# Designs tried in a protein design run: designed miniproteins, single chains. Part 32

Each design is a single chain, and the fold is of that chain. pLDDT is the mean over its residues in the fold that is shown.

## One batch from the design tools (miniprotein)

Design m1164
Fold by ESMFold2-Fast:
Structure m1164 (fold): chain A 59 residues (1-59)
Amino acid sequence: SARAEAYLARARAALAAGDATAASKYAMQGGVLASIDGDEELLAEAARLGREAARRGGK
């Protein structure tokens, strides 16, 4: 879905900027939207981005 893709793009941009908290929030929002739309590939990508944000956000 376009909305899920937009949130995951924001999550990737936040990770590149070093903002793990924002990346985690955007990945979660993208995952919720992907789940509602039944988009398994985007749901998997959201989970991957969320794990990456958690690893980098060990502050």
Scores: mean pLDDT 84

Design m1167
Fold by ESMFold2-Fast:
Structure m1167 (fold): chain A 90 residues (1-90)
Amino acid sequence: MSREEALEELLRHLEEAVRELEELARRAEEAGDAELAEQLRLLARELEETRRYLAENPDAFSAEELEAAKERVDGLVRAARERLEERLAA
């Protein structure tokens, strides 16, 4: 994968992650977990700031760094989903 392709994929991934985290936050709030909803919204904001930074600084990172960042974003979203599922199952 080229650096440009890795950046394009990461930007798409971040956009999708922000949307999913906002939806998970809404579900947490509806379930009565305001603390989890706030934590998920803060994470969504952080990822949106990262997306903006990457869009403004497209040459700042290597393809390997961008691929590693995508894996980290995937992990954060998975952990958020698991936290919500645990709360809803309780």
Scores: mean pLDDT 85

Design m1168
Fold by ESMFold2-Fast:
Structure m1168 (fold): chain A 55 residues (1-55)
Amino acid sequence: DYEKLLEEIKEFTAHLPKEVQEEAIELVKKLIEEGESLVDVWFKFGDFLLESLQS
């Protein structure tokens, strides 16, 4: 379900600056290529968002 994951990531990041959205998508794609589980991808994405939401 990588298509659904990427769609959700795009929706969650749509209100953020384009650079942040592009970094989030790139991070998720990299984690998928590395064979990370959906849960681990969401955790690492969450960590990225926590850093980005402080602005």
Scores: mean pLDDT 77

Design m1169
Fold by ESMFold2-Fast:
Structure m1169 (fold): chain A 98 residues (1-98)
Amino acid sequence: GKAAALAALDALAAAIDAAVAAALAGDAAAAEAELARAEAAAAEVARLAGLGALADRAVALTREAVAAALAGDTLAAEIHLGLAQIVLGVMKLLIERM
C-alpha cells in the first residue's frame, strides 16, 4: 500500500544521506555499506510503487556524490546529493498521489 511505499522511500532517503555523510567523513567502507542499503531500498520502492527508473537515478546520483566526497570535491558532492534529493521529492509526490 501507499504507507509501505512511503516507508521504503524514507529508508532510501536515509541511506542516501548516510552514504554521503560517511563519504564526507572519509569513511569509504561505511559509504559503500550505505550505498548497498540504498540499492536495497530502491528495489523495494520499485516493487511497491513502480518507480524503478527514478529510484535507480537517485542511487546513481548518490554514487556520484560519494565518489566526489571521497575525492575531496565537496562542491560536486553537494550538487549530486541535491539532485538526488530532488528525485526523491518527485518520487514522494508520485507515491502520495497513488
Scores: mean pLDDT 91

Design m1170
Fold by ESMFold2-Fast:
Structure m1170 (fold): chain A 55 residues (1-55)
Amino acid sequence: SRLEELAARIRELYETIRTDPTADVVALDAELGRLLAELQELAEREGVTVEIDFE
């Protein structure tokens, strides 16, 4: 589902930020914020609770 795809992408970006200190954190953080906003809007429309584990 689209929610699963967004959640997977968000986890991947977060993991990259925390494991790769040479990554462009500013650019990745901006993309992460945008994806989180889209995920939240979609989850609200579907009436679904989405839990993202950043660990």
Scores: mean pLDDT 73

Design m1171
Fold by ESMFold2-Fast:
Structure m1171 (fold): chain A 59 residues (1-59)
Amino acid sequence: SKEEIIEAYKERFGNAVPTQEQLEELAKELGVSVSTVKRVVLEYQVEEGIELLKEAVLG
């Protein structure tokens, strides 16, 4: 699921920038395509960035 991809990415890489090979390995382990991992992670990062900006401006 989308949530499993996000959790696995965060746990494995955290603040590190993964290589293409590391993304392919993660995709293989999760049984999804690399494009799916990239899309889900990008969507998550956009949502997280919006939330962080909201907290910084309003908090």
Scores: mean pLDDT 75

Design m1172
Fold by ESMFold2-Fast:
Structure m1172 (fold): chain A 80 residues (1-80)
Amino acid sequence: MSPLERIGKLVEEIKTASPEEREKLRQELVDLLAGLTPEQIAEAAIYLLKNIKDPEVLNEAMTAIDEALRRRLAAEQAAA
């Protein structure tokens, strides 16, 4: 399963999840995204923008991308 397919599945699960499960799924999404390259994260953002019609779900997914990018930048700065 490609990273983009996994991201898509997590976002679909977030749509129907309870508040407690949604936080866990969001954390899984952030962890998955933080393991990707910045280019792959950009591709994921484009994929989500094209496929997510619900503004609330899209906002949750884009917030996870923002958090993952911030973690990635912090890790790169710490490694320098």
Scores: mean pLDDT 77

Design m1173
Fold by ESMFold2-Fast:
Structure m1173 (fold): chain A 66 residues (1-66)
Amino acid sequence: SSAQRRAEEERRKLQEEIDKLTDELVTLRRQMLANRSNADVTAALEAQIAEIEERIKALLEELKAG
């Protein structure tokens, strides 16, 4: 059905966004380890990681609800 296809496409978009953000988290965590001696850089990376984690959490709740 068209409704089922739309639901599948929406789930795919949510999963693609989660996958993209998860890859970004891995990259940022590697950068944080590489720059752990630089407090300004690690603080900025930590803030970015926190924002991405909250977005992933929101997307996972959407995926679970729909």
Scores: mean pLDDT 86

Design m1174
Fold by ESMFold2-Fast:
Structure m1174 (fold): chain A 58 residues (1-58)
Amino acid sequence: MHMEKKKREQETFDRIREISEEASRRAREALERGDVETARQIVQEAQRESSKILKESE
């Protein structure tokens, strides 16, 4: 049996985790080529998307 409110929290966390993992991969690629600004933009975009998901989930 699943937990009602905790299930929603888990789903939200899962989505944020996916965004973070993808952003980490892309940022690492940018850093490896010395593109610090591109890496910064990737991280900022991921933070924005994660915040949006959190607000929508409440």
Scores: mean pLDDT 76

Design m1175
Fold by ESMFold2-Fast:
Structure m1175 (fold): chain A 97 residues (1-97)
Amino acid sequence: SGLEEAAAILEEAERYLREHGESMSREEAIEFVRETGERLLAALAGHPEAAARVRRLVDGTIAQLAASTDRERVVEQLRALLAAWRLVLGQVRKAEE
């Protein structure tokens, strides 16, 4: 159920980014990463290695967003993060097969 919950969180986050990404401020993007990351970490409580990777991706993306002065790069950084999180979930799912 944790992996299924995490996948649902990612689909919701991808939909939110499609609908609101172009209008997001840097501060809103940082909050989106923090909030979505916390939800993913809670869903992955049974998968400590995946949770550690998600946490590192959250920290790295927040650092990049905080250092960026380019609004256009914000959406690209968020898309890259969601793709990286999807890869982490896919690797956990394959390891359990």
Scores: mean pLDDT 84

Design m1177
Fold by ESMFold2-Fast:
Structure m1177 (fold): chain A 79 residues (1-79)
Amino acid sequence: TTLRIRVRGESRLRVEIFGALAAMYASVRGFRVEVEVRGNELEIRITGASPEEAEELKRWLIRAAKNLGLEVEEVEIEP
């Protein structure tokens, strides 16, 4: 299962902080992480999670994004 989330912030720094936090959390869990930053938007793909782990990670990432003042543009769990 792959979790994909895209966020937008008021600055590149804000989205990069989110990306770093997400990558750190996912890597501690043993998941593969791919991060792409484009201006004030960031997409992260997390692969290797079970469907249950992907749902938990999705909830955590949405909360983290909101706490950082980011807009969640898109979130998807892919098989």
Scores: mean pLDDT 83

Design m1178
Fold by ESMFold2-Fast:
Structure m1178 (fold): chain A 111 residues (1-111)
Amino acid sequence: APTATATATNSTTSVSVELTAGPATVTATATATTNSAADVTLQLALATEGNGTALQSVAPTQTLTGGSAAPQTLTATVTGQGDASAPAVFRGSARLVSTGGTATLTVTLSV
């Protein structure tokens, strides 16, 4: 499956994939680690538009415990259908809210 990846530190990052044909399931995964002594909030959203319908899946907000250094993962999944005349665009967005840390967002397309 095609994969798009973006990395951000103490910020928001997003990646997009486009479907022009067929039904597909898109999974967005955000993995974050922190070197902060304070707690860091990780948020993940996955949204798409197709045939005039907006689809959205939002993973629950997760708090990374300060000083733990353990990786944390959020996953969101949406199923949509692409069309050549109205392509479905899937966008995965991840955000870290605090100081210190790195987030990597991976979006996987399966058809």
Scores: mean pLDDT 62

Design m1180
Fold by ESMFold2-Fast:
Structure m1180 (fold): chain A 71 residues (1-71)
Amino acid sequence: EEIERLKKLYDEDETKFARYVAERGEALKDKPPEEIERFGKLVSEVLDYRFRKRKTPEYQKKIEEEIKKLE
């Protein structure tokens, strides 16, 4: 499923995810509006997935690493 690929991309590299969204959006400019809307919905669902993932042990570990970097 396309949404699963986007979730994985966001988890691995948030910057790469942002770049993918921009590039995919550009590639979709010649597609029917329905496909563009579908892509937008997928991006929104990945952002919702991110919010839910904030509660996982993996996300907590990443937060701790960010805090350590700020020290």
Scores: mean pLDDT 68

Design m1181
Fold by ESMFold2-Fast:
Structure m1181 (fold): chain A 91 residues (1-91)
Amino acid sequence: LVEKAIELAKKALEALKAGDVEKALKLVEEAVKLLIEAALKLPPLKGTAEALRAIGLLREIRAALARGDYEEAEKKLEELIELAEELKKEL
């Protein structure tokens, strides 16, 4: 799950850099869904914290894209990739 989430998040970043906002958003939503599923395999308190962090980043990415702030969206998407890499080390 985490490996696929990392791949999807990286593809979302590539789509965003190419100006394909719709594709980037779809890929981010899929990546976050997989990260939530992966976080649920962690102990409950840690899993809840990591899942909330992923949801928070999705909300921030959506908000940045809605404003046309693609630089902020890219930054938040890179933070999502870092979160996914952290989760991979914990699992």
Scores: mean pLDDT 82

Design m1182
Fold by ESMFold2-Fast:
Structure m1182 (fold): chain A 80 residues (1-80)
Amino acid sequence: REEALKAVEEAIRALEEGNVEEALKYVEEAIKLIQENPEDAQGQAALPYLEAAKTLLENGGSKEVALKYLKLAKQILETP
C-alpha cells in the first residue's frame, strides 16, 4: 500500500506540473500495485477513483476533476 500511495502522490505532482503523460504512468502503476494486493480494503476502495482519473486523463477530460479523484484516492490510501 505504501508504494501505491507514493505512486498516487507522484501522479498528483505530475498533473499539478501539467505533465499528463507522467501522471498517467503513475496512475497505472498505482492501479497495478493495488490489483496485486486484493486483501487491502483501502486499496480496493481507492481503485474506482484511480480508474476514473485514468479515464479522464486518457480522453483529454478535466484535469481538475482528475486531480480531485487522485486526491480522494490518496486520502483513502492514507486511512488506517
Scores: mean pLDDT 80

Design m1183
Fold by ESMFold2-Fast:
Structure m1183 (fold): chain A 56 residues (1-56)
Amino acid sequence: SELEEIENLLLEILEPVAKAAEEGASAEELLELIEKELKEKLPEEILQRAQENRQK
């Protein structure tokens, strides 16, 4: 169940990134797109938890 949720979330994030890569986007553009997709599609709770773990 949790694995399927993570898989679906990753596919939703990776689909636009994969498409941009196929269209010849640079590494910098792909990284920026990944950051934007993560911010838009990841729940706030997961982002906050990741930030807290980074600060430790």
Scores: mean pLDDT 70

Design m1184
Fold by ESMFold2-Fast:
Formats: structure tokens, C-alpha cells, sequence
Structure m1184 (fold): chain A 82 residues (1-82)
């Protein structure tokens, strides 16, 4: 299953789970600022990571957070901040 990619480290697995939980909690509360904060942290981890499996997971989390921000604020609010 992970024959071509380095497996996720224990630290990466824990961080990914923490970030996923924070995204879910922010969505549950409608906390857009919390979603932005976690997105910024994920973007940093993605840039710093040398593990392809971790990069894929962080990219997916970042995309999920971005979609959730758009869903909560609406596309007009996102466009106003660009």
C-alpha cells in the first residue's frame, strides 16, 4: 500500500489528526478565524515537510479547510479578501 512512498512518521500522524480535529471543531462552531489559523499552520507544515506522504495529507487538509471557509463566509467574502 505504501510501497513507493515513505510512511508517515508518528509525529506527522499525530499532527495530521490534531489538525483534522481542529478543522472539524472550527466547522462545528462556525469559527472562520479558527479555520484560517489552522490553514496557515498547515501551509507552513506543507512547505517544511520533506515526506511526500505527509505533503499529500497536508495538501488535502488545506484544501478541505479552504472549502469550509468558502462554505461559511460565502464566495463574495473570500473574493473581497483577495
Amino acid sequence: MKSVLEPLSEEDRKKIEELRQRINEAIEKGDVEGLRAVSDEIAKLLRESKNLSAQVEYSLLLMQAAVDIIALEGPEAVLARL
Scores: mean pLDDT 75

Design m1185
Fold by ESMFold2-Fast:
Structure m1185 (fold): chain A 66 residues (1-66)
Amino acid sequence: SAQEHYEQGLRLYAQGKLEEAIEHFEKAIELDPNFAKAWENLGIIYEGLKKYEKAKEYFEKAKELK
């Protein structure tokens, strides 16, 4: 489920496994495009990776889902 992928993404992010965390958050939004928390966490990770334009896109999408 989207929730299971989201929770796995959070665990991987906590372990510093950023690329694996991204994969699981991307799977969560693929299964549930309205999963605002998954969009937000993708923004946070890409901001940490200094990919600011990509982070902005994810944050804007998360905001639209409020």
Scores: mean pLDDT 87

Design m1186
Fold by ESMFold2-Fast:
Structure m1186 (fold): chain A 98 residues (1-98)
Amino acid sequence: MEELREGKRRAGEQLRRAFEVIERAEELSPEEVLELLREQIEEARSLPLAADALRSLADTARSGALRMERRGDREHAEAFREAAEEAEREARRAEEER
């Protein structure tokens, strides 16, 4: 029960950090965006609710990709898309392994 409460708190932090990357994307290189999101994916994998946290990260990264595409920023959009695909793959793996 303590683990679930801590996991939920950390999942919230992961999502918040992902939103910060989206907001600061114009200040970051595409490589930096991908690196920061990969750090969030790695952290999410260690959470008690890893699959849910990773799916939330994937959804957030896809939102970032769409925002960058609307601006014509294909390089940043691709970085967010790659991170979303990685998060989705890790979520599926977490669901399989439990």
Scores: mean pLDDT 79

Design m1187
Fold by ESMFold2-Fast:
Structure m1187 (fold): chain A 87 residues (1-87)
Amino acid sequence: SLEELLKEVEELAKKEKDPKVKEKLEELIKLVRELVKTGDPELIEVATKVLEKVIEMYKKKVPNEELLNEIELFIESLKKLLEQAKK
């Protein structure tokens, strides 16, 4: 479920030692909550897939630099989707 994925990513953010990665994870979580608030099933599905990808990267122990770059790309993509939803 989306709530379980959000909880898992929030726990990852709490355990994250890199302050830049932690900050971007918290920003990502906030954006996901904004997308969910729209009630748009397509936006909720995209948000769900983004959270799944973040969890997968942590399971694979992707280097923090690569993790940070991917999270920043997700943040920019989700911001663009929120802008589209305002139409």
Scores: mean pLDDT 85

Design m1189
Fold by ESMFold2-Fast:
Structure m1189 (fold): chain A 66 residues (1-66)
Amino acid sequence: IIKKLQEFIEEVSDNPEVLKLAKKAAAAILNEDFEKAEEYIEELGKLDEEAAKKMQEILEEAKKEY
């Protein structure tokens, strides 16, 4: 999970607004706060639909790990 989150953050780093939401979603996933992660992913989708889809995939894998 951590490796996928790092790769994702690096991919979206060119947009500071997207980066802020991506970092919040990543932190929520690592803290097992999946409800918060889903909220941040929804907000991320308003700015970057592709980034939101990738983060949703990582969230789904995290749910299977925990």
Scores: mean pLDDT 76

Design m1190
Fold by ESMFold2-Fast:
Structure m1190 (fold): chain A 59 residues (1-59)
Amino acid sequence: ALADLVERARRIGKESADYVKETAELGKQSPLGEQIINDAKKEASDRLLAAADEVKAAA
């Protein structure tokens, strides 16, 4: 169970990093670019923290 949660957290981390990178490229072409990038970073951070808390609770 714990190993599955750790693996899921790693997948979320990778997907969040890819999402931020893709959003940053799109953001450069938008009048709202900085806001979009900041929102994506916050969302990615929140997801990683939630996954980390879940792993910690399962330990």
Scores: mean pLDDT 74

Design m1191
Fold by ESMFold2-Fast:
Structure m1191 (fold): chain A 108 residues (1-108)
Amino acid sequence: MKKKEEIDKAIKALREIQSQVLAEFRELMAQADQLSVEETKERLIEILRKAIEQARSLGLDDFVEALEKTLEELEKMDPKSAEEAIRRGLALFSQAASDTLDKLEKEK
């Protein structure tokens, strides 16, 4: 197996996790008016924990590290609204995914 084929598989797996998490964030945003800040924060943490376990099972070590840092930021944040919590979570997650994809795409 060529190193490029391993990188391509990692990118595909990461993009599949990203797509799933983004869909869950969109569903949560649609419910934001019905959720407390604390309940929203708990749901964001659960979505991220699930993503970490999926990334770990696929050997995406750099993505796992990035997502664990995102989880720590989500756990310590103090958002003013459910919508703010979701927007902050989305921004942190998107940055983690983007940084990991850029790193993978630069490898030979």
Scores: mean pLDDT 83

Design m1192
Fold by ESMFold2-Fast:
Structure m1192 (fold): chain A 55 residues (1-55)
Amino acid sequence: SVEEQLRKLREELARELQALVDEAKKNNTSPEELEARADELVQRYAAERKKIEAE
């Protein structure tokens, strides 16, 4: 179902964001760079969500 696909997508985004934060802490990534990477992830997942909702 669309709802199940959206749930999986949301869970995947949460996992990727957590991994990004963890890697940023390990690499002393600047807050600006971390924010930019997080924004790109969110935008990518927003596009995927829109495709699923268009089904």
Scores: mean pLDDT 82

Design m1193
Fold by ESMFold2-Fast:
Structure m1193 (fold): chain A 69 residues (1-69)
Amino acid sequence: GRQELLKLIGEILRKIGEILDLKRELERLKKEGASEEKIKEIEERIKELEKELKELMEKLRELSKKLDE
């Protein structure tokens, strides 16, 4: 029910926060002249989290549809 929806929203917000923190770190590293390897590592981590976020968002849409029915 709605409790499951709220739990998913909480997970989504946590993932968004983590992605934003990593994007801010990436910008700092680029400004500091960090190695391309380090930059790529952070970019790959962001990509992985964005994939996880997409999966959670799809689960949220399916759950939302069931609540509207």
Scores: mean pLDDT 82

Design m1194
Fold by ESMFold2-Fast:
Structure m1194 (fold): chain A 82 residues (1-82)
Amino acid sequence: MSKEELEKAIQELLKKLENELSKEEIKKLVKDFLEANQDFISENEELAKLALEIVRILGSDLSADELRKKIKEILQKMLKLL
């Protein structure tokens, strides 16, 4: 995986998160994203730290809106590192 492929994947996930989604749909989309990009993310300590924060948020009992908001904030931080 390249930096450009991860950037595209983050941008596509951000676009999908703009839709009306249930909490379970949000969790599935984000989990699938993390699984697909795990190898590249694990090679960069700052990206790995942000990914762990996402995993922690996915395990929370937050509302769909709060879940979406917090995940979008972390994804934007990931983009700034690329």
Scores: mean pLDDT 83

Design m1195
Fold by ESMFold2-Fast:
Parts: C-alpha cells; sequence; structure tokens
Structure m1195 (fold): chain A 98 residues (1-98)
C-alpha cells in the first residue's frame, strides 16, 4: 500500500540521518571542542528521531530526541542541541494530539 511505502521511506530517511549523526559523533569523540560537529550530529540524530517517531509513535520520537540532548549536556554545544531537540519534541507533541 502507499502507506506501507511511506513508512519504508521514512525508515530509510531515519537510517540515513542516523548514519550522518554517527559520523559526526566520531568527530566529537576525537575532538569534544568541535561545536560544528556537535550541532551536525545532534541535528541529524534528532531528525532521525522525528522520522522514527512518525513511523513508530510520537512518544518514542520525543524520548529519543531527549536522549540526544542528554548526550551533549556537558559539551560546548549543549544549549544549541537542547534547542534543536525541543523543536522536534514540540512538533511530535502536536502529532501525538492528532
Amino acid sequence: SLEEQLKKLLEELADYHEAIAEGSRAIVEYDPSNVQAQVRAAEHAVRAAYYRGLVESPEKGIEDARKVAEEYATLPAAEEVRRIGQEVIDELEKKAKE
């Protein structure tokens, strides 16, 4: 069905964004002062959480987005990562009420 095809595409998008996030996380592990790598890792991890939230449940996507903020809580980009995560949490909370 078209709905099954859409779910598969969203899952593939989530996997794509998670792969980019993992690459950026490797840079952060090597250099924890690299703010650009932290922001890129967080943006892609949170985007993956959003797409997975649309497929699985908004509540799960919210939980995953919060975990990203926790991952960066002690790093220089913590404030920006928290902001990025909150944007996705707000969007998924709207979806949960539909």
Scores: mean pLDDT 86

Design m1196
Fold by ESMFold2-Fast:
Structure m1196 (fold): chain A 66 residues (1-66)
Amino acid sequence: MEEELRRVAEEAGLYEDGVRQVVDMIKKGEIDPETAEKLIAQALVDSGKADEETARELARRVVSLA
């Protein structure tokens, strides 16, 4: 799990702590996995860090860590 978290963060150009916080929020039920996936993907596209296809894949991988 930790290695996948680091890999996703690196590929997305995100901080590991940020990805870890989102995973923890999903585990605590503070955000729905479905909602988290959509918000992460949209944020990556809006920030120019990924295209829609890559953003969806990265968001799905983040959510799968929860």
Scores: mean pLDDT 76

Design m1197
Fold by ESMFold2-Fast:
Structure m1197 (fold): chain A 70 residues (1-70)
Amino acid sequence: SAAEREAFRARVEAVLEADIAAALATGDPALIAAVLETLERLAEEHPDPIVREAARRALERLRRELAALA
């Protein structure tokens, strides 16, 4: 159902947001690079379009946050 797809999208977004926040909190460039690489892979290669779209949005957010810190 649409409600189940929305709930799944919200769960995926929450997990990706938590991973981004954790990586940024460490300030570790290697961990941040690993998260970027994972998000790029999910955005391009994941079979579920909900996961691809969530990963794409998360990737754009992380890139904006990193640009603001530069």
Scores: mean pLDDT 85

Design m1198
Fold by ESMFold2-Fast:
Structure m1198 (fold): chain A 105 residues (1-105)
Amino acid sequence: DRLRELGEELAILVNERERLREQEPTPEREERLRQLDIAIRRLNGQILELASPQGLLSPEAIAERQADVQALEENATPAELEAADRLREEVLRRAQQGLQRNLSR
């Protein structure tokens, strides 16, 4: 189920963002937080595209995700979108490896 997969990915990215927010502010941390914010907004846009035509989202959930899509269109460059996609893949791969290690114990 693609919507379930996107929801699980969203939870992983949100948790990573919260973890980074608890660390000391550095330029590297701020850049990673910006990339995570872009990745989360892109993921919300993907959820909107898949769920909205099926009537699975409330009007409020649609409005919130449309705001995320507009923010990306107005503020994100193609290079920032590519960097965010790479960060998303890294974070998800790390989470998947952690699960596999726990299962092998």
Scores: mean pLDDT 79

Design m1199
Fold by ESMFold2-Fast:
Structure m1199 (fold): chain A 75 residues (1-75)
Amino acid sequence: MLEETRKRIRENIENPSEEQKKRIEDVKARLDAWFDEQVKELESLPPEEREAKLKQLRAFVDGVREGIELIIRAY
């Protein structure tokens, strides 16, 4: 039931388990590592193209972060 799910999520927000904390940290670390790897690949591109691609990547990362926040806030 959604009601029971909301209760568990509230409890997890107040007292997140070590596994939940690690998963959140792992997701952030992977996102940061992926972004850094993409930036490194862009170093081979001309400055104009690199700037445009970097801007797109930042927008994508911001969108993913916002989406994760919305999921957390929805509960």
Scores: mean pLDDT 69

